# Designs tried in a protein design run: designed miniproteins, single chains. Part 41

Each design is a single chain, and the fold is of that chain. pLDDT is the mean over its residues in the fold that is shown.

## One batch from the design tools (miniprotein)

Design m1404
Fold by ESMFold2-Fast:
Structure m1404 (fold): chain A 62 residues (1-62)
Amino acid sequence: SKKVEELKKKAIENMKKVQELYDQYRRAAAEDPEKAPELRRQVFKAMDETAKNIKEAIKAKK
């Protein structure tokens, strides 16, 4: 359905954001370790949002 497709697109976009934040975290851990904890927190927050969107997509499919 259209709703499931829109939710899947949002999940993909959020996964890309998680990947970008994770890449920033990795660079910070190597170059500026003091910034790593804040970026790590942002990664986990983005992962949480992605998980919620996936759960909603699964609900909408049924």
Scores: mean pLDDT 78

Design m1405
Fold by ESMFold2-Fast:
Structure m1405 (fold): chain A 94 residues (1-94)
Amino acid sequence: MEELEREIKLGVAILSLAVSKVVAERHGYKDVAEAISRLIDVVEELAEKGLYDEALRFAKEANRIVDEGIKAGNPDEAVKRLEELIKRAEELVK
């Protein structure tokens, strides 16, 4: 039961990231969209390793970064913050 809830929450967070990628592309923020794509890959790798809580935290933080960056009209700051998240997530998949 707890595992299913965790999987559903992660799936929703990943889907939200995929939607954020499309929104970034529509605004011409290609670097943001590319960073989101890379983060989705690392989040999925964390989940495959059983690190669901970590995967969910990174996915939620990425969604927050993208939402804030788009609203502020500051894609460069969003890319920088996403790159830092990717590095932190990659350290956990080792």
Scores: mean pLDDT 82

Design m1406
Fold by ESMFold2-Fast:
Structure m1406 (fold): chain A 110 residues (1-110)
Amino acid sequence: VGPAVIQAVLDALKKAAEKGERVTVERLVDTDSPMLVDGEIEFLLDGRPLVTVRFEQVAPGRLRITVEVNALVTELKESDDALHVKAVDEEGREYEVTFPKADIEAALAG
C-alpha cells in the first residue's frame, strides 16, 4: 500500500502545481493487510498542514486514500527517496518541504 500512497501524493502535488490551486485526490486501493485501519498523516509546512493524507477502510480489504494539498504548489521534483515541494501561502511566502518516501511507508506500517 505504501507505493499507492506515494503515487497518490505525487499525483495530487502534480495536479496542484499544474492548476495553481488547492486540490483533493481520492483513490480506492485493495489491501490484504488487516492492520491498516483508519488514520491520518499530515506533512507540515511551518506548523500548518501542507499535505494531509487520510486512509479509511471502506470495506474489508479496501482502503480509501484521500490526499489534500492545502497550499499553492510552485515546484515539484521527485527523487528515488523523496518528493521535493515548493509552495506559497496566501501572503506569497515561499516554503520548501521534503517528503521522504520511507516516512510515508513507515506511517502506513505503524
Scores: mean pLDDT 70

Design m1407
Fold by ESMFold2-Fast:
Structure m1407 (fold): chain A 63 residues (1-63)
Amino acid sequence: MVEAEVEYKGVKGTAVLDGTKLTVTLSKPLSGDDREEAIRAAAQAVLGKALAAVAEELARLAA
């Protein structure tokens, strides 16, 4: 499980990735393109954090 905080156009949110399931919670509802863009940004942020965490853990195990 990976969690990341996101901000889009002043709207704060939390993204949680559990396996293949992505859950995005926004502090304010967004609609249309703004909602899609916020979800896309959240997915990108949490995936980047997951990759960084895997790399760090691999380095720690090798030490």
Scores: mean pLDDT 75

Design m1408
Fold by ESMFold2-Fast:
Structure m1408 (fold): chain A 95 residues (1-95)
Amino acid sequence: MKTKEEILKLAEEIAKRFLEFGVDPEKVQKILDLIKEVVDSGNETALETVYELLEVAKERLDEFSKLPPEQRKEMAEVLADVLIAVLEALKKYIE
């Protein structure tokens, strides 16, 4: 199992990429806050789900880096919105 520290480190890497692509800093902070809440729950299934979700997000951002700047920002914003929705749903599930 990935440690809480490893998951948070991956989350910080993804947050940095979102900021580089021009995603709203408040939106990026919301993603980090939601990840921290899920990680702090200690729910093993939720921790594994978050880690897998973050790895997929990293792969998507790597693909988006190949797009023109205007499309890259738009796709990164959509990915951020999807991440927030999934993380909020996961948080409700583990409550």
Scores: mean pLDDT 84

Design m1409
Fold by ESMFold2-Fast:
Structure m1409 (fold): chain A 80 residues (1-80)
Amino acid sequence: LSPELRSGVTDGVARITAAVTRLTLSKGKDLSVDDLQSMIALLQAMLEKAKADGASPATLEALEAELAAVQKKLDEKLKK
């Protein structure tokens, strides 16, 4: 892939990933610890790829916000 095409594709995929994560967290009561840990790993990998491919600041901010939200849910789940 060309650098320009790679950047655009990664930005699009990252935005979809953030949106899907937000929707999934709205059902957070049904998520296991393993599910939340897997989501954190996926979001971290996507954030690193987005940074490497030059995704927009807005996309990076959205991914970081959703990563923080998943981490908060994991902390809540681990308490009870």
Scores: mean pLDDT 76

Design m1410
Fold by ESMFold2-Fast:
Structure m1410 (fold): chain A 83 residues (1-83)
Amino acid sequence: SEMDQLVQRILDAPSIEEAVQIALEQGLVDEEEARRLLEEAREVEARFGLDAARRYIAGRALESWRRRLEREGWRETPAPVPG
């Protein structure tokens, strides 16, 4: 699925900065969430390494995205109408 490909892109990112940037560019997190994620991921990387930090970013970004979709009522709120 497209989501599985997106998760894989985050997990394959060469740095935590690029992993967070992918999540931000794809709309999984907003700018404030991205800033917090980057700070948290720096601590994870320092203690457990880059792979653990990327997994942390992917998990937190997906949880943020799912909560946003649930809150916005994705199925009940009209998707942006193709112009």
Scores: mean pLDDT 79

Design m1411
Fold by ESMFold2-Fast:
Structure m1411 (fold): chain A 63 residues (1-63)
Amino acid sequence: SLKDELLAEFEARLRAARTPAEVQAVVRETEEEIDARFSPEEAKELRTEMARVLEEIAAARAA
């Protein structure tokens, strides 16, 4: 689905990001796309999943 594709792209871009600036750009661009293309209900769900992915990657990098 479009939602699954966006989340997969988000995770791939986050894992490829090497600097805090690149991470911020990925988050910003993904949030902009969510707001432009999805309903408020889908946007809320996607933001929750994005937050989880961010936490998982941050935890892995801190370990």
Scores: mean pLDDT 83

Design m1412
Fold by ESMFold2-Fast:
Structure m1412 (fold): chain A 84 residues (1-84)
Amino acid sequence: EAEELAKSEDLEKIEEALKKLEELYGEAVKAKDWEKVAEVYEIVKVVVESLAKLGKLSEEEAEEGLAKLDEQIAEAKAKAEAAK
């Protein structure tokens, strides 16, 4: 559901996706569920792409944001593997 909202061209739906992602992130971090933290960051990438398509982010801002998210996803996945 959050991923579908993040893919929308409607700012209101994207904002709803961000709210859901904040809740999911908080629960995942509290549970130390690093695989779920990585999933949340993957959907945040979709939000960044949608905002760029709507002209709310420049191409440069979107590329920088996506690069930072890729780093955070890699870190979360590494933590998930280390926790096994």
Scores: mean pLDDT 80

Design m1413
Fold by ESMFold2-Fast:
Structure m1413 (fold): chain A 78 residues (1-78)
Amino acid sequence: GAETTEFVRETSRRLLQQARQAVRDLERGIISQSQADFQIGVSEGLLLIQLGVAKLLGDEEAVKIAEEALEELRQLRR
């Protein structure tokens, strides 16, 4: 429902923001490559769990939000 969609939207936004921050911190020499890879991997794992839950609930909008966040996160690994 709307509550699930809003929860997935806010959580996906925050997880993607955290992954983007890890990339910026790596570029600035604040963290190591392994730390950045770990932090991005945690965000990816949590997004995959959200995608699975959204699919199980049949919430098409939540699925779309999680899939879009996952695609953006995968671009950060390239």
Scores: mean pLDDT 85

Design m1414
Fold by ESMFold2-Fast:
Formats: sequence, structure tokens, C-alpha cells
Structure m1414 (fold): chain A 103 residues (1-103)
Amino acid sequence: SLDDLVSNLRQSFNRLQEDVLKVVTPEDQAEAQKLLSQMQQIIEQIVSTGDVRALIQIESMITMGIMLVHVSKHLPKEEQSKLVIKMLQSMIKSLQQLKEELA
């Protein structure tokens, strides 16, 4: 159901937030929190449209993000942190584009 899809999406996003904040450096914490808050706002705006295709795309993007955070553990801490920040910035751009396509 749509409600199940939305619930699963929110759980996946909460997991992404946890994983990101555990791996970013202290210097990058404020930027990571800001980017995650921006992502959450855009995701909730897309959720409000009820567009199932868009929600599936967001779930896929979040799942890939979690996987990238996990695999990035093989990098030095500072390089991992910068890669994760760049990932969040890229995800925000993709979410903004998706939102514009739904307008």
C-alpha cells in the first residue's frame, strides 16, 4: 500500500541519517545535519504528492546512499567524510529535479 511504501521510505531515511552522522568528521557534522534536514524537507514534499514512481526512486536513492556510506568505510576518515558530504549534495540536486518534474 502507499502507506507501507511511505513508512518504509521514512525508516530508510532515518537509517541513512544515523549512518551518515556516525561516519562524518566533527568538522563536517553541522554541514551533514543541514544537508540531511534539506533532504528530509524535499522528501516530505514529494511524499505529499502521492506519486508512487517518485517514492520508489527516492527509496532506491536512499538504499544506494546507505550502501555507499557502508562501502566508504575502507577510505581514510577525512576522505570518507568528504565523499559522504558530496553524496548528500548530489542526492539533494536529484531530489530537487524530481520535485520539479512532479510540478
Scores: mean pLDDT 91

Design m1415
Fold by ESMFold2-Fast:
Structure m1415 (fold): chain A 77 residues (1-77)
Amino acid sequence: MVPDMRMSVTREGGRIDGVGIEISEENVVTISIRFSEAGTMTVSAEALLDNGVRVRGEKTVTLKKGEVFEVTLEPVP
């Protein structure tokens, strides 16, 4: 569970159908966003995990209808 997540999302067009969040044993967080319509998305996110590890990630991608956007947040030193 990632209770202290801060996410900045910038979107040009597109439509979001679903969002999934997963965390690995290596404290890597994957955010998956499903699009029903084409658009460009930029996601910048930071989270504090239950074990005190901070993770960060940023990604920009242009998606077509039915594609999934995936961004990975990795541990900060």
Scores: mean pLDDT 74

Design m1416
Fold by ESMFold2-Fast:
Structure m1416 (fold): chain A 88 residues (1-88)
Amino acid sequence: SVDEELLALIEQKRFTEAGRLLKEHAEEVSDETIRRFAEAVIERIKSTGLPAEAGLALFRREVVDMVAPVNPALAEELEALARERLSA
């Protein structure tokens, strides 16, 4: 399934490929798999030492903008999560 493929890419830290798969198949991916992708992107951003505002902007581009067209409620949830996690 697309979920299984996306989870495998996340586990392998192949984030560029994971993001491409999510963009192409966002309507087919489960909310839980999208949340797991978001958590992985947040941890990657935290590891870069970017300022909170720059990290949040990157998260919006990589996750929120891909999810919002198919699931706006989940996109809002994930932006709030990233704001909380990256501002700590």
Scores: mean pLDDT 85

Design m1417
Fold by ESMFold2-Fast:
Structure m1417 (fold): chain A 90 residues (1-90)
Amino acid sequence: GSDVEGARAAGDGFYEGAKTGNKQLAIEGARRGVELGATPSQLATGAGYGAAKGIEDGSTPEGLRNVAEGAKESGIDAAYKGAQAAADTA
């Protein structure tokens, strides 16, 4: 459903943002997730998972900071909390 697609969009954006250090990819993923009707908790879950995987695959400390900034700039509190939870467990 659109909710699953929204969570995936947030996850993909935060994954690429964390992996490459490009916060705009995280911002666009979060916005796309909202457009697709994902709930705040679904956005947080997708964003957190994507950020954690992006850090593992990219090994980029700047990427984690950039995805947190992307979540803050997009105004999606749940995505920001998801990214912080991923940081705390990484």
Scores: mean pLDDT 69

Design m1418
Fold by ESMFold2-Fast:
Structure m1418 (fold): chain A 103 residues (1-103)
Amino acid sequence: REEEAQRIIEETRKKVDELVKKAKDYMDQALEILKPHPKAEEFRKKFEEAINSGVLKSDEAIELAREGSPEAYEFAKKAADYIKQANEIERQGVGELLRLGDA
């Protein structure tokens, strides 16, 4: 059971890390486009907060990207989508761990 729980934790962490990496790659692409925009730092901060705490802050970051560039907006949306996927995978992993405790 402990070995199965560790496997679930490790597999979940690996999947989350891969999705977060993709989100950061798209965020960096949006930031490159937004560099001359006065709100580029606010955009970066909001995405970092979204990665650490969830997707609510990413919606604000997407709107900042939309103001700066349509291309940055598309990259920001992709980054937010990967953050949402990472959160869903983490939620599923937690659910599996809870089920093991009850089984």
Scores: mean pLDDT 75

Design m1419
Fold by ESMFold2-Fast:
Structure m1419 (fold): chain A 72 residues (1-72)
Amino acid sequence: DPFAEAARFAAEVGKAGGSVVDALLLAARQLEGRGDTESAQKLRELAKQVQKLIDAGDKEKALKLVEEAAEK
């Protein structure tokens, strides 16, 4: 599942202290370039939700949301 694999990648980036949002958007751009517009759209929506949580100061909840997306 490209969406779940991309979410797992973003969660790993976040755990390493990188930008989860940037990782999700990078993965979405790569999948869209390969013709997977459905997974790309889902990743962009996930990135919006993660960004809102980060802007609210809730970085732990943002990471948990991405980890839960990776489990599906």
Scores: mean pLDDT 82

Design m1420
Fold by ESMFold2-Fast:
Structure m1420 (fold): chain A 100 residues (1-100)
Amino acid sequence: SDEASEKLFEKYLEEIKKDPEYYKLLEELIRVVEELLEKKKSEFNGEKIEDILKSLKSQLALHIVVGKKEGLSLPTIRRDALKLIADSFGVPVSEVESLL
């Protein structure tokens, strides 16, 4: 549910905010998702763009928190997050990277 995704995002956001580098990464990833949603909004006929954004925000925040806890490097977490976004939109990773 939207409420569950928002609560999950808020929980992970507080953890991420403790490290400025990871917080900046999350902000950049969210911006990329928002730009892709705007460009591809016609392809989501019948979908709620807001629900997609909330779901992806929670997934990206979880991805960062888990990756950090598992000792993955920031570049690895970032690269895997870009792949997650690309897969979610059905686009090449190069299209996602062009928005950075």
Scores: mean pLDDT 83

Design m1421
Fold by ESMFold2-Fast:
Structure m1421 (fold): chain A 76 residues (1-76)
Amino acid sequence: MALPVTDPLLLRLLSEALGAPVARAWLLARRQLGEREVELELEVETEDGRRYRVRLVLEQVSEDEVRLKSAEAEEL
């Protein structure tokens, strides 16, 4: 089942899984690729013990500000 991943708790779990906040992951990807919009694919286990494959599209709106443009989660 695909669902929007805009929940702050789920985004926090994604940040923990990466060992860095989503915003920092976006900045790292931007510096490596030079693109303002980056797609990330992660596998995350939620607090309920369910596993999801999460696709995030992050958009840079300013030099230090990023926005979650879209997110989808697929249960594994």
Scores: mean pLDDT 57

Design m1422
Fold by ESMFold2-Fast:
Structure m1422 (fold): chain A 73 residues (1-73)
Amino acid sequence: NIKSLIKEFDASTNLEEKAKIAAKILCSDPELTKVSVNSVVTFYRDQISEKAYQIFKKNFEQICPPDKQKLLV
């Protein structure tokens, strides 16, 4: 349930934990697009840190099916 993941994201104050939850939210979105993935990548890489982006990327690649993983690249 994507709503439960959003609540976990809002409740977390840890950037690494939030990056993992963000990956789970995107992987659970049936309407996931390249634009959605790029927005999250831009946010983590440019506004937070390279480390947070790498944690997001690793979790996204582990959790999402291959077709959704291609939206990252």
Scores: mean pLDDT 74

Design m1423
Fold by ESMFold2-Fast:
Order: structure tokens, then sequence, then C-alpha cells
Structure m1423 (fold): chain A 87 residues (1-87)
């Protein structure tokens, strides 16, 4: 849980600094760790992770920062790669 919290804090800080590429990497790592705890069925840890994810998403949603086109392009490429693999 502390590791997930640390990654989410780093992701939020990276977004505030305009480093959306690193922010995305930190968010993905936090999700992977959360998924592992979910599989262990640790009820207390799951509740904390759900709260941390909700807080992180709320922080990101409230940041009025213009996304650089390079970051948007990187996100689009990742989405296209996933879509091509599923098709």
Amino acid sequence: VKEIEEYLKKAIEAIKKGDFKKAQEYIEKAKELADEIYEKKDEEELEKIKELLAKALKEVSSIAAPLPESVVKSIQKIEEEKKKKEE
C-alpha cells in the first residue's frame, strides 16, 4: 500500500510539473501493484487502494493544465497498439 501511495503521489507531482509521460508510467505501476493486492483478496488493503486511486483521479481531474501534444500523441499510440492487438 505504501508503495502504491508513493507511485500515485509521484504521478500527481509529475502531472503538476507537466511531465505527463512519467505520470502515466507511475499510474500504470500503481495499478499493477493494486491488481496484485486485489488477487490476494486483502480486504483492508483493497479499501485503501480504492481510496487512493479515487483521490489521485480527482486531483488529476482538477488540474487545469494544457496537455502537450507530444504527451497526447504518446497516449494515443498506446491506445492504438492495444486496439490493434485486440482486433
Scores: mean pLDDT 62

Design m1424
Fold by ESMFold2-Fast:
Structure m1424 (fold): chain A 80 residues (1-80)
Amino acid sequence: SEKEAAKAVVKAYMEIMALSATLLVMERRKEVNKELIEAELERVEEAIKEAEEKASEEDKKLVRERYEELKKEIEELKKK
């Protein structure tokens, strides 16, 4: 249904944004918690999987683009 598809996309986006916020706090405090990153990343990946099953191709593209940006943020934090 359109409602379930929309909910899945919103959930995926919110989980991505939550992890991005976690990474921002870690960078500002110069304290990297790998276990917390891994736990939040698992939630992101589960939400993306649900979006991939339910969403339109346009919404899947948006979620994939945001996820690729998130992965770059994680790699940049690991370099610092």
Scores: mean pLDDT 84

Design m1425
Fold by ESMFold2-Fast:
Formats: C-alpha cells, sequence, structure tokens
Structure m1425 (fold): chain A 105 residues (1-105)
C-alpha cells in the first residue's frame, strides 16, 4: 500500500537523520519523494506529497536557523505518526508545518 511504502521511506530518513545526515540532504530526499507521490492522482498520494513537501521546507528553515538535530528528528517522527493515522492527520500536519516554516522565515 502507499501507506506502507511511505512508512518505510520515512523510517529510512529518520535513521539517516539519527546518523547525522545534513538537513539539506534530508530535505532534498523528501522533495524527490514528494515528486514521485505527486504523479499518483489518488487523495492518499497527494496528501503524502503535501506532507513530504512541508517537511522538506521546514527542514530547510531549521538548517537556515541552525536548530538542533533533535527538532528535525521530532518532526520526522510526527510525520510518521500522521501517516500511520491516515489522510486527515497527514493534511493537518502538512498545514501546521507549512505555517511554521513561513513563521520561521
Amino acid sequence: SLREKALKEIDELIEMARKGAPYEVLAERFRKLAEEYRKDPSEEAQAIADLFEAVADYLRELARQGKPREEAIRVLEMAKEAIEKGVDDVLTLSGVLAIRAAILS
């Protein structure tokens, strides 16, 4: 399922973040994954794409401000929980992260 695929991808990115991958590398990976999901016209795929784009933008703002690694890992774990709960939670978190990225700009 799309959910199982997205959960596997976010687990891999959480592991990369824990191992010290640069924020720019993580953001680019989320951006590329969002582009792949965007090609699927299903509501679930569009919601995951919106979430991964919002996470990428938020990670770039954390990098720009020199925020600690723990904040990035926390956001990735929140994204995982949203995907586990379903489309409505994914859309809610996407909106929250987009607003936070704009405020941090």
Scores: mean pLDDT 85

Design m1426
Fold by ESMFold2-Fast:
Structure m1426 (fold): chain A 74 residues (1-74)
Amino acid sequence: MPSVEELVEETLARVREVLEDESLSEEQKIAAIKQILAETIAQLSRILSREEVDRVLAEIAARVKELWEEAQAR
C-alpha cells in the first residue's frame, strides 16, 4: 500500500501530466482530473479516518487548484 504522502504526490503528478497533454481538450482534462481525484478519494478512504481524509483532500484540492491556475495563466 502506498503511504499517504506517496499517494498525494502520485495524484499531483497525474494531474500535471493531464494538464501538460496538449492533445486533450479542456473538457477532457477536467474529466481526467475528476477521475484521478475520485480514485485518490477511494484509496484514502480505505487507509485513513474520515477526518484525516478530509484534511488530505483539502491539501490535494488546494495544490490541484494551483496547478490549474498555472496552466490557465500560460
Scores: mean pLDDT 79

Design m1427
Fold by ESMFold2-Fast:
Structure m1427 (fold): chain A 93 residues (1-93)
Amino acid sequence: SDEGMQLSVEVAKAMKPYIERFKKENPELYEKTLNDQPLLERHLPSGNYALSQGDVETARTMVEAFALSTMSSDFARELTDIEEEVVKKAEES
């Protein structure tokens, strides 16, 4: 649905600053994660819907966010919190 697509885009936009912060605070782990081709391939499905709609930026952001969440429990918590906030705001609208 259009609502489901909009939620995915909003999550990706909200996660972008957290990915940038993670890169600054954990540069070696960030680079290791993005150079781990098997790990990125495992998370490609998280971006498939956005990619099918031609939204390469959202697809890339979602893949990076989920890949980083497997490498850092703190980042996984931030991703979960953002997903919950985005869903809650959609329900309140």
Scores: mean pLDDT 77

Design m1428
Fold by ESMFold2-Fast:
Structure m1428 (fold): chain A 68 residues (1-68)
Amino acid sequence: DEIEKLAREAEEAVRAGDVEALAAALEELLKKVKDKEQIKKILSSLVESNDLTPEQAEVLRKIMQKLA
């Protein structure tokens, strides 16, 4: 489904080092997922499964600020 697709796109963007694609996928997740806890779990999984660049970590920090 759409949420799984966006989570996969975010994962692939992290692995490719594509900061723009990561930001786009996470912004779409914010629009589609109303449950903040579900989004937080997706973000936590993304961090736990991948080595983030500083630029990617900053994108995630900004998204987490929008969830607060």
Scores: mean pLDDT 77

Design m1429
Fold by ESMFold2-Fast:
Structure m1429 (fold): chain A 93 residues (1-93)
Amino acid sequence: MERLRELILEAEELAKNIKSDEEKGLAAYVASELMNKPVSESVKEAAKKALEKREENPEAVERAERLGRLYAELYRLGEEDPEALERVEEELE
């Protein structure tokens, strides 16, 4: 339970600092790739634009990639125990 809580709080904190649609697209792209889920062309294009700015804003790219990895781990844990995920979400509200 504590691991789920930690991941949700970390994801929320990272998400607060993601302001561009390009960074949001990169997070979604990374999560979908790690979960072996199909990715829309709009998400792929947003991710590509975010990655093209890596040299100019490496912290934003790293933040988006980290959020995507957290989403993938949360999805995996939710698949293993959906009731545990619901309980943690209720406790954080």
Scores: mean pLDDT 75

Design m1430
Fold by ESMFold2-Fast:
Formats: C-alpha cells, structure tokens, sequence
Structure m1430 (fold): chain A 82 residues (1-82)
C-alpha cells in the first residue's frame, strides 16, 4: 500500500468520524493529523512511523473500538513500510 493510499484512507475515516462526538471525534482528529504527516513523509519508513504514532495515540483512548482502530493502523503501517 502506498503512502498516498494510506493518507486517503485516514482522511476518509477522519471525515466519517468527525460527524460523531466523544472518542470518535478524538480518533478523527488524530487520523487527520496523521494523514497530513504521511503526505509530507519523504520515505516509506517515515510514512509508516507516522501511521504507527497515530495508532499508539488512538490505543490510549478508551474502548474496544479504539483498540481495533489502532490495530488496523499498525497493519497499514506495515504495508507502507515495505
């Protein structure tokens, strides 16, 4: 998966979640910020690092939904890093 594809996925997810409140809104903000950083990354490893940082921030949020989102982001980071 390319950094561009990951950034697009993160922006889409952030847009969908931004219409909600609470934890979903917090996830949306983290994803939006991560998408901007991924777009500015100059290497696949840097892009993967930004996605992993977003995953760890989301993992700190309460609930199984946040944990699942963090796991999905870690998978995306591995696909970008290759």
Amino acid sequence: MSAEQVAELLEGAAYSLSTLSGVSAQIAEILRAAAERVKKATTPEQAAGEVREAAERIAELPGVGADSAAESLRDYAEEVAK
Scores: mean pLDDT 78

Design m1431
Fold by ESMFold2-Fast:
Structure m1431 (fold): chain A 74 residues (1-74)
Amino acid sequence: VRATLAQLREIADAMLRWEADEIRRNNETDPERIRRIFEALLEQLRALAAAQGASEAEIDEVVAHARRRAEELL
């Protein structure tokens, strides 16, 4: 495994924070567009975790963590 679950969560948190800051800076208020941005980020995160050799359970956990964080930031 190239990355630990903890490292993947840190990457997820950084990616989400950056996107949330961009959405806020651009004054984006369309909930459907915001949802698409975060769904694209979650897809990218899943692919990154898989490329890092994460197990399916680890990938699911990281994506679930990221989804909860995205909901908190919106």
Scores: mean pLDDT 78

Design m1432
Fold by ESMFold2-Fast:
Structure m1432 (fold): chain A 77 residues (1-77)
Amino acid sequence: LREEAQGLYNKADALRLRADGLQKAAQILRDKAKQSTPEEAKVLLQKAKEYEQKAQEAQAEADRLLQQGQSLEQQLS
């Protein structure tokens, strides 16, 4: 791979790992909310929603970078 395409793939990989981490953190918060008081559960669910949103944003950016890297590779073929 060209350095430019590899750079995009590396950034996409980092964003996917971040998205996965955020989704796992959100799931832990949701599981904790089930065992918490109603007041604590509301706070945990709000944090879970924030993490889920950030995960979606990171995944969308990763997908965009992967598409750009693939396009660059096709030009090198």
Scores: mean pLDDT 84

Design m1433
Fold by ESMFold2-Fast:
Structure m1433 (fold): chain A 88 residues (1-88)
Amino acid sequence: SAKTEEIKKKLEEIKAIIEADPSASDNEKDAFIAMVDLIKKAVENGEPKEKVAALVRALRAQAEEALGDTPAGKEVVKLLEEVLKLVE
């Protein structure tokens, strides 16, 4: 659906921002990217909305804690909030 494609596009944007963040370690980037990929798979597989929303909220909490108020962190949190709105 158009909604699923919009969610996937935002998740790919989040991955690109995380990969380009010079302040994050390789291990932190790998962990965040793995979570984004889990959310993408859940959406592609048509998992229940509550499960997808829970994964998005978990990743948002990790981004807020690890990336803080950095410009990259703020954009990742904003995109995750937009994904959550599309999922709900």
Scores: mean pLDDT 83

Design m1434
Fold by ESMFold2-Fast:
Structure m1434 (fold): chain A 110 residues (1-110)
Amino acid sequence: SEQIEELKSSVEGLLQTVNKLRAEAEKEGLSKEILEILDELEEELKRLLERIQKATEEELPSLKQQIDLLGQAISLINVAIELEKKKEDKSLVESQLEGAREYLEKAREV
C-alpha cells in the first residue's frame, strides 16, 4: 500500500530526528530528563513502525494521528534542548518537557 509506505517513511524520519536530538543532547551534556523522554519516544516510534507494517486500511487514520502526536512531542523536546543549551530558566525547560510527555501519553491512548 502506497499509504502504508508513506506512514513508514514518516516514522523513519521521526526516528532519525530523535537520534539526532539525542546525539546533540549527549554532546552538550544536557539533562537526564531530556535523554529519558527521547528514549521513550524512540521506543514508541519503533512499536508504531511494527504496527504500520501489519496495518489494515481501517487502521491508517489512527496511525496517522499517533504519528502527528509523536511529532508534536519531538518538536517540544527540540525547543527544550535549545532552551537548556542557552541556560534559560529551568522552569521553561520543564514546561516543554511536560508538554512533550502529554503528547506522548495522548499518542499511547490512540
Scores: mean pLDDT 89

Design m1435
Fold by ESMFold2-Fast:
Structure m1435 (fold): chain A 100 residues (1-100)
Amino acid sequence: EKEEEEKRKKAEEAREVIERARELLRQGRDLMAEGEKAGDAKKVQEAANLAVAAATGALITAQDSREAGIKEEAEEARRLYEEAKAVYDEAEKKLAELKA
């Protein structure tokens, strides 16, 4: 069915962005942990930047998926956006501590 195929393609596109954002968050968490352990503010700043990129991608994908009617991907992207915001907030807090 053509409509189902179009939704499937949109879901596949959303999945690719979700997986990329998830990978960015994983890298961000690792950099944040390494930066905190080493006292390296540059690594923690890079972690914050990766979290922003993940949050932006997740937010856009959540909106686009909601508009396309692909509910599972929209909800997954929304949850990923909230997770990315939490990682960003933690990185900003650690960055402030390292600069103190």
Scores: mean pLDDT 85

Design m1436
Fold by ESMFold2-Fast:
Structure m1436 (fold): chain A 74 residues (1-74)
Amino acid sequence: SELLIKATNLDVAARLHEVAAEIGDPDAVQSLEDAIADYKEAIKLYEQAGAPDSYIERLKKRLEEVEKKLEELR
């Protein structure tokens, strides 16, 4: 499924944005915002593709953690 491939690519992209924020890029806030956007889109695509609830729940928990990190930096 094209949707599953795209969702997986966005999940990976979001994780890379998280790593960029963790390693002390001066643009850490922007990196976390990009991670949030990518996780939200990945969740939508996984839901559209009929992915298992476990996949969607994992991403939602990850999204919550990234949003929490962003609030700590603001």
Scores: mean pLDDT 84

Design m1437
Fold by ESMFold2-Fast:
Structure m1437 (fold): chain A 96 residues (1-96)
Amino acid sequence: NNKLKQELVKLVEKRIQELAELSGVSVEEAMEMLRAFAKASNNTFGKVLLAAIEAIENGDLSYLDKFSDKEIKKAILALKESDPKVFQKKIKEINK
């Protein structure tokens, strides 16, 4: 479902922008911080986040093809429910 994949990608891009602003770093540095957090998460959510970052970097939604619509919907919900400041704090703790 390309519409669902696009929603996830847009939401991840928004979280990267928010992370950059809250942390006082570049968008590129914020993306690398999120990538490290995704790798450290060792769960389906982390794997979906990593694939979304790859989709953003390459302009290619097919990086998300290995995930079910249910897994993508759960990742979208988790991101929507996360407070940007709490999310930033967790990511900074992993990247310290």
Scores: mean pLDDT 83

